# Designs tried in a protein design run: designed miniproteins, single chains, continued (6). Part 3

Each design is a single chain, and the fold is of that chain. pLDDT is the mean over its residues in the fold that is shown.

## One batch from the design tools (miniprotein)

Design m20077
Fold by ESMFold2-Fast:
Structure m20077 (fold): chain A 80 residues (1-80)
Amino acid sequence: MEEKIKKYEEEAKKGNADAAFELGVLYHRLGQKEKAAEWFLKAAEIYREKGDTERAKIAEMNAYSVLGDYEKATELAKEV
């Protein structure tokens, strides 16, 4: 698990939004909800920089969902 996290962190630092999204998924599976949300928000930032607003919204929805902020997650879902 830690080895996979390190590899995805390096890819995310290179601007790979999919790697940042996968880190969010991995931290969520580890029960580390705050770190999962941070990486989903990082993925959203990179997706927006590349003009992929739909994937950015999906990443933000995942971030708020793992934090239990369903109100913000559902507002984003209405826009997708």
Scores: mean pLDDT 78

Design m20078
Fold by ESMFold2-Fast:
Structure m20078 (fold): chain A 55 residues (1-55)
Amino acid sequence: DSLQQQIRDVWRQIVELHKQYQEAVEAGDEERAQQLQKQIDELLQQARQLRQQLQ
């Protein structure tokens, strides 16, 4: 399903950003970590909305 593919694509982006977030935290780059966390939160909201449509 197109909706299922969109959910998978969003989760793939979340996983990638989460890896970058962990790297930023380990490097002590607080500003980058905060920006990545905001992007992750936005994608998590998007994933929740897509799952809501699937139910």
Scores: mean pLDDT 83

Design m20080
Fold by ESMFold2-Fast:
Structure m20080 (fold): chain A 50 residues (1-50)
Amino acid sequence: SPEEKLALQKQVAADFAELQKLEADPDADPAAVKLKWRELKEKAEQLQKL
């Protein structure tokens, strides 16, 4: 539904902002960055199925 898509888009945008913050931090744990990227990718794939 359009409402489900919008809610998921907002969640993806929030996860994107967190990922940007982690990538900007040179001392960030690379494993944490990779995990957040994977989670964002999975959410984006779910968005494509709606």
Scores: mean pLDDT 81

Design m20081
Fold by ESMFold2-Fast:
Structure m20081 (fold): chain A 60 residues (1-60)
Amino acid sequence: DIDEILEKIDKYVIQYVNEKDPAKRIELLNQIKELIEKELPKDLAEEQIKLIDEEIKKLE
């Protein structure tokens, strides 16, 4: 169920926005990326992954 997957992603996003350590923020983004790659349809996953990769690049 996509709604359950989105709820799980939202949990990680809330953790991410409250996290101040760049290394931990990168780890959370990678966890979100893995969840998206496994659970979402390929086309939607590719769009979301590109956005996450941009956020990771900003934190590096």
Scores: mean pLDDT 79

Design m20082
Fold by ESMFold2-Fast:
Parts: sequence; C-alpha cells; structure tokens
Structure m20082 (fold): chain A 69 residues (1-69)
Amino acid sequence: MKEKAREYLKKGLTAYSKGNYDEAIKYFEEAIKLDPNLYEAYYLLSKIYQKRGDEEKANEYFEKAKKLG
C-alpha cells in the first residue's frame, strides 16, 4: 500500500509542476487515502487551494501537514 501512495504522490507532483491543479488534487487525495501520514501531499494540497483563493481548505490542509511533519 505505501508503494501505491508514493506512486500517486509522484503523479500529483508531475501534474502540479505542469499547472494541472485539478489532476494534482485527485492524485494527492488518492495518496493520502493510502497513506494518511503523507505530509507532502497535505502541504501541496494547501498550496493549490491557496492559489485558488480557498483559504479555509488551504488552512485545513496546512494544519494537517504541520502536525505530520
């Protein structure tokens, strides 16, 4: 299961680097479903929601990342 979580994290990072934020969100959400301690996915989700102006979700994911990292 941890290998699949890392695979989804890598796919999300690739989508994020290309500016495909909807695709990145889906991959990061799948990654945290498989490994809920994957702070990198929460941190990147917080950054995407901040870019979208969704401060509430950005803060929620940032706090989760902060507790795990």
Scores: mean pLDDT 83

Design m20083
Fold by ESMFold2-Fast:
Structure m20083 (fold): chain A 61 residues (1-61)
Amino acid sequence: SSELKREIEFVKKQLLKLSAEQAREAAERIIESKRIEYPDDPEAVKEFEEALEKVVKEIEE
């Protein structure tokens, strides 16, 4: 949904402001929160996981 996409983009922008270690820790916490928030929507959780992993990798580069 457009709402999910906007939330992902917002989180990405927040992670880009952090150090590599902080971004990794924040991404892990966010993903865990999303698994709790969307227990019946594994596809939404997967979109968060893939998007945040990509951003963290770019920061760690």
Scores: mean pLDDT 82

Design m20084
Fold by ESMFold2-Fast:
Structure m20084 (fold): chain A 95 residues (1-95)
Amino acid sequence: SLGERAIRVLEEAIRRLEPLDPATAEQLRDYLEAVRRVLADESLSEEEKRARIVSVLRAAIGLLEERAKTADPETRAVLEEVREELRRVIAEIEA
């Protein structure tokens, strides 16, 4: 599912950022857990799940954009690549 893809992208982002920006990696773990909770919530419709996942991913993108403003070039490149991956996931969910 697209939600499972969102989880995979966040897991990879956490792995890549852990050695460069552990504080941002830890905040991404909270977003990963939020996506997992949405997917596991049997009371939500598929439309409601998609909307909530998009909201979580947009919050994650906002975090990455703010962190990129003060990051060193190596960390900034990773933050920008992760941000682009998350934008693609949002575009696929909203398609």
Scores: mean pLDDT 87

Design m20085
Fold by ESMFold2-Fast:
Structure m20085 (fold): chain A 66 residues (1-66)
Amino acid sequence: SEIAAYEAAIAADPRNADAWFNLGLAYAKQGNLEKAAEALKRAVVLAPDNEAIRAAGREVGEQLAK
């Protein structure tokens, strides 16, 4: 599973912003916007200057606000 692979990567390195970012995208693809937002929020904290991560967090936040 895509999600299981990213969860394993985070278990090995919980400060891996790319793993949190990819986990967030995988949850968004499944329609689990709440878990997507949580993962992307963690990725933003770890990499605050990364525009792609910030943009993904904003997009999921807008979808969750429905």
Scores: mean pLDDT 83

Design m20086
Fold by ESMFold2-Fast:
Structure m20086 (fold): chain A 69 residues (1-69)
Amino acid sequence: GKELAEQLLKDAEQALKLLPSLSPEQQQQFFDLVLPALEKAEESPNEEIREAAREIKERLLEKKKELEA
């Protein structure tokens, strides 16, 4: 559980760094794919996965607002 949660956080950090380099269309496609997956992860019986998913979702939503401004 913990190892997977740590990997998810690392992958999210990399994605956040790459998002500003993508076109607005590519950014929207990314969010349309990833946000529903994170919502499902928040329903996980594993607390570490739920915590990682919540943190990633919050950071992605903040970044989405920044990119849309």
Scores: mean pLDDT 79

Design m20087
Fold by ESMFold2-Fast:
Structure m20087 (fold): chain A 99 residues (1-99)
Amino acid sequence: ITDDEINDGVADIVIAVANYALSKGDFEGAKKLAEKAIELATDPLTRARAYLVLGQAYYGLGKKDEALKYFEKAREIARTVPQGRDIAEEAEKLIEELK
């Protein structure tokens, strides 16, 4: 187990808490947690998930341009790995909803 694997594991937990914050309408809390997850994450899948949550937090805050930017970033990163297909499809769906 490497420090990067530990950091990505912690980032995955932070992303889960950020998603819970989104479900409760705590968009500022979700934003801060997603930003922390991005700081910790080195794995492309974990980074893509963190950007997806960050975009959703910005959307909840009424910042649609920022939300679109982060959904596009999540899609870009997710497309770099075969395992990212579901994340890329989720990001694409959210991008289409903002058009």
Scores: mean pLDDT 85

Design m20088
Fold by ESMFold2-Fast:
Structure m20088 (fold): chain A 100 residues (1-100)
Amino acid sequence: SPVEEARALLTELARRVAALLARWAETGDPKHVDEILALIEEAARRLAEILPPETYERVKAVLDRLAAALRASTDPEEAERAFHLGLEELAAIIDALAAA
């Protein structure tokens, strides 16, 4: 189902982003922000194919705010907080779709 596919995709995104945030914390290299942003852009493209248009518009708004927050982040701890808040909003949107 679109809900199951979206949940699986967001779970994998969360795992991959967590690994990159940990690497950024270890290295201090802001290049990891670009890697995280690329993962978010790929997730957005895949979710566009999976989700109904109205649900995708809500998801895209959250992903766009998250990308802006990540670009503005000065350190990995700030980025991690922004990402966790974004994931909570995304989960709520997908849960609303599941409840239909």
Scores: mean pLDDT 87

Design m20089
Fold by ESMFold2-Fast:
Structure m20089 (fold): chain A 61 residues (1-61)
Amino acid sequence: MERIEELKRRIEEAERELKEAKEELKKAGKDRKALNEAIGRILRAIGEIEEARLELRRLLG
């Protein structure tokens, strides 16, 4: 039971980070450094969501 709750929290956290990173990407405009940082955050959040989704799928059968 705890494992599923932990995975739900990880997915929710990664989704929030993805949302924030998308907003940063919009605000970055022409700043190359800010754009690269926002893109890095987006890719990291996507990776976390995919990993958590795979684990959740294994637990749910």
Scores: mean pLDDT 79

Design m20090
Fold by ESMFold2-Fast:
Structure m20090 (fold): chain A 80 residues (1-80)
Amino acid sequence: SPKEEVIKDLERFLEKLEKGEMTLDEAIDALSALVQKILDVETDPEKQAKIRQVFVDAVKANTREAFIKAVKEMLEIVKE
């Protein structure tokens, strides 16, 4: 399902971030693409707003730790 694909993409992204296999610029680009995929499959406007806010906060912080936290929060929101 589209939701299962998004969960899989988020889990792979988290693994790459935790292993240090991505630069911060690559992480921003990849996270932007994943946010778009989430918003394309998510129909709940409250969840869409939460995903957008998590993304904005992560980009403002611009740290690997903030991107890891953002992906974990997005996984929780998508699995709700």
Scores: mean pLDDT 86

Design m20091
Fold by ESMFold2-Fast:
Structure m20091 (fold): chain A 67 residues (1-67)
Amino acid sequence: DLRVRLLALLAERGALSVAELARALGQSPPSVSRLVRSLEAEGLVARDAAGRVRLTEAGRAWLAQAL
């Protein structure tokens, strides 16, 4: 599941750009950007002023339940 892999990667490495996530997950930047927007709407990730994506407390709780 790409969603679980993305959230797990953020839990392991911290804040990452869409380009860094796309490279690490073997996905296109547009595909990762769409997934990040969906996860952000659900409150599982947040973006900083530089556009880096990070895991929220809700995202960590969701990932712990999914594992």
Scores: mean pLDDT 83

Design m20092
Fold by ESMFold2-Fast:
Structure m20092 (fold): chain A 56 residues (1-56)
Amino acid sequence: SEAYEKAVKLLEEARDLFRQGRWDEAARLSKEAHKILVENFGEDALKKAYEELGLP
């Protein structure tokens, strides 16, 4: 799904920004990805995306 792909890309970008110390921008992208996943697929999709990316 295109929405799922966009959310995964946002999470990857957020991870890179966290590594650079740009925490405010990283948090915004992470929240947007979370919203896309939950609104389109529910909480199970959020868990799957985090597991696929190795995120906590």
Scores: mean pLDDT 79

Design m20093
Fold by ESMFold2-Fast:
Structure m20093 (fold): chain A 56 residues (1-56)
Amino acid sequence: SALREKAEELVRKGEEALAAGDRANAAALYFQAAQYYEKIGDKEGMQAALAKALEA
């Protein structure tokens, strides 16, 4: 689905930001990914993205 693809893209961009040392942007991207996972009912994806955001 387009929403799942968007969530996965946001996680990837968050990982790229984190690798570049941009923790603030990484956290924001992971929070956005969590919102998309929530919209599609993917609780596991949402929780994983939220954990990444809080650890960024």
Scores: mean pLDDT 86

Design m20094
Fold by ESMFold2-Fast:
Structure m20094 (fold): chain A 83 residues (1-83)
Amino acid sequence: MSKEELEREVLVALGLMYLELGKKLYKQGKYEEAAELYEKALELLEKGGASEELIKETLKNLAKAYEALGKLEEAKKYLEKAE
């Protein structure tokens, strides 16, 4: 494993942790906090080269969080990126 490969694996692992924590907060009704964690997850997963499926899942969860906050334009942007 190269340093570059290790860096990508660490970014994906961190992104997954933020995604799972975001899902937990969303389930608790903490939509603004969930959206913040989903945005961090998205950045880390994209930089780490995560699968298209995982990136789409993160985008859909972020869209749902913004929809729950009444931020429909933001929700639409993330939902369209997930297509």
Scores: mean pLDDT 86

Design m20095
Fold by ESMFold2-Fast:
Structure m20095 (fold): chain A 65 residues (1-65)
Amino acid sequence: MDYAAQVAAERARLAADPNDAEAYYNLGVALEGLGRTEEAVGAYRRALALDPNNEKARENLAKLE
């Protein structure tokens, strides 16, 4: 998976729909894949703010805290 391309794609998706919780989760996964851990934490927190039932975002955030 090209994580840099995924970051660009998810950011474009969020520019069109800033309330897309899944796009924030996917952005967090891609940022984590690039080793950008603090930015990934921010993306996962945004995903959980929009969708508190996103268990994968919660699990990934817990691993980084």
Scores: mean pLDDT 83

Design m20096
Fold by ESMFold2-Fast:
Structure m20096 (fold): chain A 79 residues (1-79)
Amino acid sequence: MIEEELTLFFVSGEKGFLHLVLRGDPADLEATAERLRRLAAETPGIERLEVRLDREEGILTVFVEGTAEAVRKLLEAAL
């Protein structure tokens, strides 16, 4: 089970920024991290993706930067 601890999505002009913090089972979080990396690679307009997994705490931290449309599309596909 994965729980959403924090989702911050904001837009500045044509740029979108996403900060996502998920809590859950480390194996589920690892699968989610891999899925997010694939989705970002497949989504034109994503400029930056940082994914950090803390297996001991069961926390996945994701930061995304890109065009507002691309970041929104990634967020919708991720959740």
Scores: mean pLDDT 82

Design m20097
Fold by ESMFold2-Fast:
Structure m20097 (fold): chain A 75 residues (1-75)
Amino acid sequence: VEVTITFVIKNVKDPEKAAEEIRKAVEELGGEVLSIEIEGDTLTVTVRVPAEKAAELGKKIREIAEKYGGTLETK
């Protein structure tokens, strides 16, 4: 079973680099990136991932967000 998750990260430094790290993390967990939107310093990523990997992905995305000075919003 796969789930679709949208992550919103605000106040990101180097949003393009953050987006690349997020794409790699999603692919490593067997998911796929459906969309990436950059609007100023806000990064919105929609992904499809196996349900059992969702929590692990969320942790990795939070770590990437913090690395780039951003704040991950839960929706």
Scores: mean pLDDT 82

Design m20099
Fold by ESMFold2-Fast:
Structure m20099 (fold): chain A 60 residues (1-60)
Amino acid sequence: SLSSIIGYVLSAIGAELEGKFDEAIEDYRKALELARETYGPDSPFVKWLEEKLKELEEKK
């Protein structure tokens, strides 16, 4: 659901701000899975989540 996607994104942002990159990556991955199901793989939001995960995985 949209509420679940928002919940994971907010949790991921919080973890990222605290430098907890592994937790942020896990939450962004959960949000991405739900967003792909809800909006489809070509959604700008899905593409943003994919790029965000790529950046975080390169940073750790």
Scores: mean pLDDT 82

Design m20100
Fold by ESMFold2-Fast:
Structure m20100 (fold): chain A 66 residues (1-66)
Amino acid sequence: MSTEEAREKIEELIEKVKAGEISPEEAIKQLADFLGVPADGSRVAAKLAELGALEEAVRLSEAMKE
């Protein structure tokens, strides 16, 4: 999986959360499934950091607080 693929997926999920189409919890579950990790925010964040998509992970985390 490329960093670009991870960025596109995160951006898609942020837009869906902001539009009210999915919940923040569902966004994390979909992202975890996409990354092949357990649906746990800390493990998702660790995988995104490994891929170099940490800034996008921060933006998703901020969207979850809304």
Scores: mean pLDDT 75

Design m20101
Fold by ESMFold2-Fast:
Structure m20101 (fold): chain A 80 residues (1-80)
Amino acid sequence: SMKDKLVEVLDEIEDELKKNLPEGSARILTGILRMVKEAIRNETDPEVRRDLMLFTLRYVEPYLSPEVLERLRKRVEEAL
């Protein structure tokens, strides 16, 4: 596939953070997510890709509702 499914999940996380946070906080967190997207695009090791996604979900957990977090976790599992 020409589009990485894990990058699609990171795009979903970015959109949820932009909805839930003040502009300044959203800007910092989406900057970090853009760095993670580039790391995922350049990484071919499935274990490293999985670990990057799990660390990202843990990092953003305080900023998302439980329902959104559960949906995103399922999307990560389906994309791995």
Scores: mean pLDDT 82

Design m20102
Fold by ESMFold2-Fast:
Structure m20102 (fold): chain A 68 residues (1-68)
Amino acid sequence: SIKDIIDEFAEKFIQMEENKDNVSQELIDELKELMKKVKELLSEMSPEAQAFAEKMIKKAEELLKEIE
């Protein structure tokens, strides 16, 4: 479900934030794939879910820039 994808994205983001000093490429790739899926599903979400997802995407993009 869309909720499951958003929840997985949030979980991977938290894992990356907690381990930002030495993040595996696998975790980076997983977060990027989940972010891509969430972006594709934005138009199918409620306004509240879209706002949450967009906020998480922005945070994830900022974190990836810091790590990479």
Scores: mean pLDDT 81

Design m20104
Fold by ESMFold2-Fast:
Structure m20104 (fold): chain A 80 residues (1-80)
Amino acid sequence: PVLTKEQLEALAEAWGLSPELRRVLDELYREMEKASPRVKVMAEADLGVLEIARVINPDLPDEKLLAMLERTLERVRKEA
């Protein structure tokens, strides 16, 4: 399944993201628009893993989420 802009915004709200996390997530969405379907699915899978990590550890610092999101963004950019 392809992550939509609405799903991405809902994810940001659900996670209670900082401005920095929202910025990276927005950049990820923009890069995903240019990416192949394969790369989009990979990015969506990475976001799913991050959501699970947040559920398992609700106190997971935004700094760690930011680093994980930036790694996903970098992967998408390299493959776009």
Scores: mean pLDDT 70

Design m20105
Fold by ESMFold2-Fast:
Parts: C-alpha cells; structure tokens; sequence
Structure m20105 (fold): chain A 70 residues (1-70)
C-alpha cells in the first residue's frame, strides 16, 4: 500500500516534469521537478505513518487526481 502511494506520487512528478520541460527552460524545469520529487517523498513518509484505511483513501484520491492530469 505505501509502495503503491509512492508509485503514484512518482508518476505525478514525472507528469509534472514533462509539463514543466515544455513550458520552462531545461535548467529551471529540472530544478522544479527535483524539488517536487523531494516534497512528494516527504508526503509519502507522512502518509506511511497513517492507519491502512486512511492510506487507502489517500491512494484513491491521488489516483483520481493523476487521471485528471492526463
């Protein structure tokens, strides 16, 4: 479950990085993508401390948001 959350967050970072690389200079896009990846890792760590039921709810929300970004 925690691994699934980490995977969805990583996919979101990749999608955001692709968008940033189209709209920003390469150096800026890379820096912003790395910062977003760091924030997503911190979020995953916080979520991993929650009960399984709460983790499942968060995973559902993240998957829905990721689908909307596509």
Amino acid sequence: LTEEIEKVLEEAVEAAGEYLSKTHPPEEAERLTEELRRLMKELAEKVSTLPKEEQEKILKILKEQLEELK
Scores: mean pLDDT 76

Design m20106
Fold by ESMFold2-Fast:
Structure m20106 (fold): chain A 65 residues (1-65)
Amino acid sequence: MTWEDLQERRREEYETGRETPKSEEERRVEELLRLGHRALVEGLPAEEMEELIARARELQLELLA
């Protein structure tokens, strides 16, 4: 096997080992954190910030419902 094949296999094993299914709620929380972090770090224009905040609120409402 090539070294690249070995790396890909190791990545698959690592990903497979982490294939414990996360709940949809947990994934939504991670997405909310990601959107918030991006808004803060990238210094986006106000319009884009409002879009990210609106998206995060939609996900939060879905998570709470």
Scores: mean pLDDT 62

Design m20107
Fold by ESMFold2-Fast:
Structure m20107 (fold): chain A 74 residues (1-74)
Amino acid sequence: EELVEDARKFAERVARKMGLSDEEIKQVAEEAAKVVEDGLAKGLSRSQITARVIGVVLRALGDKIEEELNLPRA
């Protein structure tokens, strides 16, 4: 599970630098790990899995920003 661990650490590092909360950092890291497990189960190549992990991290960050913009809380 080297790729799973690598994806988790990558996601945590990126999310931390982008200023996400501790819980959100953990959440995006777990989602990245799940994507790796799913890709491995489907027999995807390491390159394909890596691309999906990067996409998940970036999408999660983008989605959180979009949610805040759509639902501004006073």
Scores: mean pLDDT 74

Design m20108
Fold by ESMFold2-Fast:
Structure m20108 (fold): chain A 71 residues (1-71)
Amino acid sequence: SLDELVAQGEAARAAGDYLTAGRLFEQAASLATDPRERAELLLRAAGAYARAGDYRSAIEQGQRAQDLLLS
């Protein structure tokens, strides 16, 4: 479920596995039906990717979140 993916992403982040956390938050975002919730999850994925040093994925997810918030 979406909530389980978010919980797994938070656990991965707590363990320092930021790349896995980013992927899990991105997967959770794909299941979110509410645009605001999807944008929040994409921003969480972006933050995790940035901490992992994957700046390309961080920028990509951040832009996706911005597009949703700006309609």
Scores: mean pLDDT 88

Design m20109
Fold by ESMFold2-Fast:
Formats: sequence, structure tokens, C-alpha cells
Structure m20109 (fold): chain A 87 residues (1-87)
Amino acid sequence: SSERQKLQNEFNQLVKEVEAQLTEIVNAATSQSVLDQIKQIQGQIGQLLGELDRTIRTGSPAEARKKLEEVKKQIDALLAQARKLLE
């Protein structure tokens, strides 16, 4: 239960950090074409966060920890891709 609470807290922090970064990226978009591509990436991030939330709620703590690490890495790559669209 303590490990699951820690995972839930880390998930909530990840969601806050990701929402803040996506808001910054969306606000920096200079064209509709770039904004549409960013929204597609935002959708992919949302799907990953949904899968992670489900795993934290229904999986073992070990499975949830592994999924959290994998999802963080995938989200970092997607955020980097979105930022590159602003160049």
C-alpha cells in the first residue's frame, strides 16, 4: 500500500509536469499545422498516461514501477518531438 501510494503520488506529479509543458508548447505554436501536430502528440501522451494509471490501480507495485519508468521515457521523447516542431 505504501509503495502504491508513492506510485500514485509520482503519477500525479508526472501529470502536473506534463500538463505544464504541453501548455507551454501549445502556447508557443505559430501555425495551425504545427498546433494540429502538437495536439496529435498530446493525444498519444494522454493514452500513455491512461495506460499507466490503469497499471498503477490494477497491476502489482513492481509492474506499476516498471510501467512508470517506461511511460516517463516515452513521454519525454514525445515532448522533445513536440518542441522540435516549434523550431
Scores: mean pLDDT 89

Design m20110
Fold by ESMFold2-Fast:
Structure m20110 (fold): chain A 66 residues (1-66)
Amino acid sequence: GLKEKLKELILRLIGLELRRIGLELDLERAKEEGDEEKAEELEKEIEEIEKEIEKIKKEIEELEKK
């Protein structure tokens, strides 16, 4: 049902938010260590995760309007 689908999307969103936090911590470390290549890689990974998070948030909003 709708409620089950919403719960699954929320759980996926939580997982992605946790992954984003982990990548942000790794990025801070890479910047502190002066590892510019690793920092650029992590920034790109964070950008991709943020895009996926926004997509899921939009899906949740659309389901909540029904």
Scores: mean pLDDT 84

Design m20111
Fold by ESMFold2-Fast:
Structure m20111 (fold): chain A 78 residues (1-78)
Amino acid sequence: MAEFEADVYLALLEILLAIAKIDLQHGVPISKEEAERLRKRADELVKKIEEIGTPDQVAEARAIAEELRKVLDELVKK
């Protein structure tokens, strides 16, 4: 059960990253406040996965969150 819940949180992280990458490709602007909210949301999801997930799920979550952070930083530059 917990592993399945971690997979759901991983899927949410992947969706957030996919949306952010699409926005970056199309030059869709986001506010600094919105970027901060998305980063906090990702950090909360990573924390949930760290509590209940396998080591592989934790590693994947951290990698996705780090990539998301980079994309959000780029989106906020303009």
Scores: mean pLDDT 81

Design m20112
Fold by ESMFold2-Fast:
Structure m20112 (fold): chain A 66 residues (1-66)
Amino acid sequence: KARELLLRGIALLLRAIGLELDAERLLSDPSATEEQREEARRLLEEAEELRREAERLFAEADELLK
């Protein structure tokens, strides 16, 4: 049971990291349009939400392992 929560949390965390890398790539490009910069901010917000969900799953898994 706890293992399944950990794996789901890890999957969400990896997805969040992917979005963060995509956003940083867009924000580091000096030729990026304002629309692309807004898209990057949206990706960062989505990534932050995924990280919070992953942390919640990890906390639930930790409870089950006690």
Scores: mean pLDDT 83

Design m20113
Fold by ESMFold2-Fast:
Structure m20113 (fold): chain A 108 residues (1-108)
Amino acid sequence: SLEELKARFDAALDRILGALDQMPEELRTKVLETLARLREIIDQLVEAYKNGDIEKMKELLKELEKTYQELRKVLDEVIARHPELQPVADELLATLDEIIKELKKKIE
């Protein structure tokens, strides 16, 4: 369910946030800004999904796909400095891919 995917997303996000103290300041700021924007989009998508607001879901899904590509670049920088975070980054991206697929099934 979308609710279960949201819970997996939140858990993966919290694990990335828990590693912030080990990151340089410039990378930490970039991670925080990207994850905050992503969380806002996901929260709005979950509400649009619950309300059956297909047009709002379509709008937010385009924004999510753009932010997903930006997140991949940020995570590549994180993993280059902290290779041990690869499994957490992979789980976050995999969960987002599943959310996107679930949303596309609802609007198509």
Scores: mean pLDDT 80

Design m20114
Fold by ESMFold2-Fast:
Structure m20114 (fold): chain A 64 residues (1-64)
Amino acid sequence: SLLPTPEEVKAILYEMLASLYLKQGKVEEARKWYEKAASLLTPEEAQRVRKRMEEDIAEVEKKK
């Protein structure tokens, strides 16, 4: 396997931060970090990150 690029590593860390904020119910902070992660990726990868963001936020909102 190839080593990830610095931008890919940052994107992974930003998604992890988004997930941690979302687990705390901090939806707006999570959204911020998801968007930062998406901004570092290719359009295809950014689309996948944004789909995960939409799904994860919807699950939190469904649970109140």
Scores: mean pLDDT 80

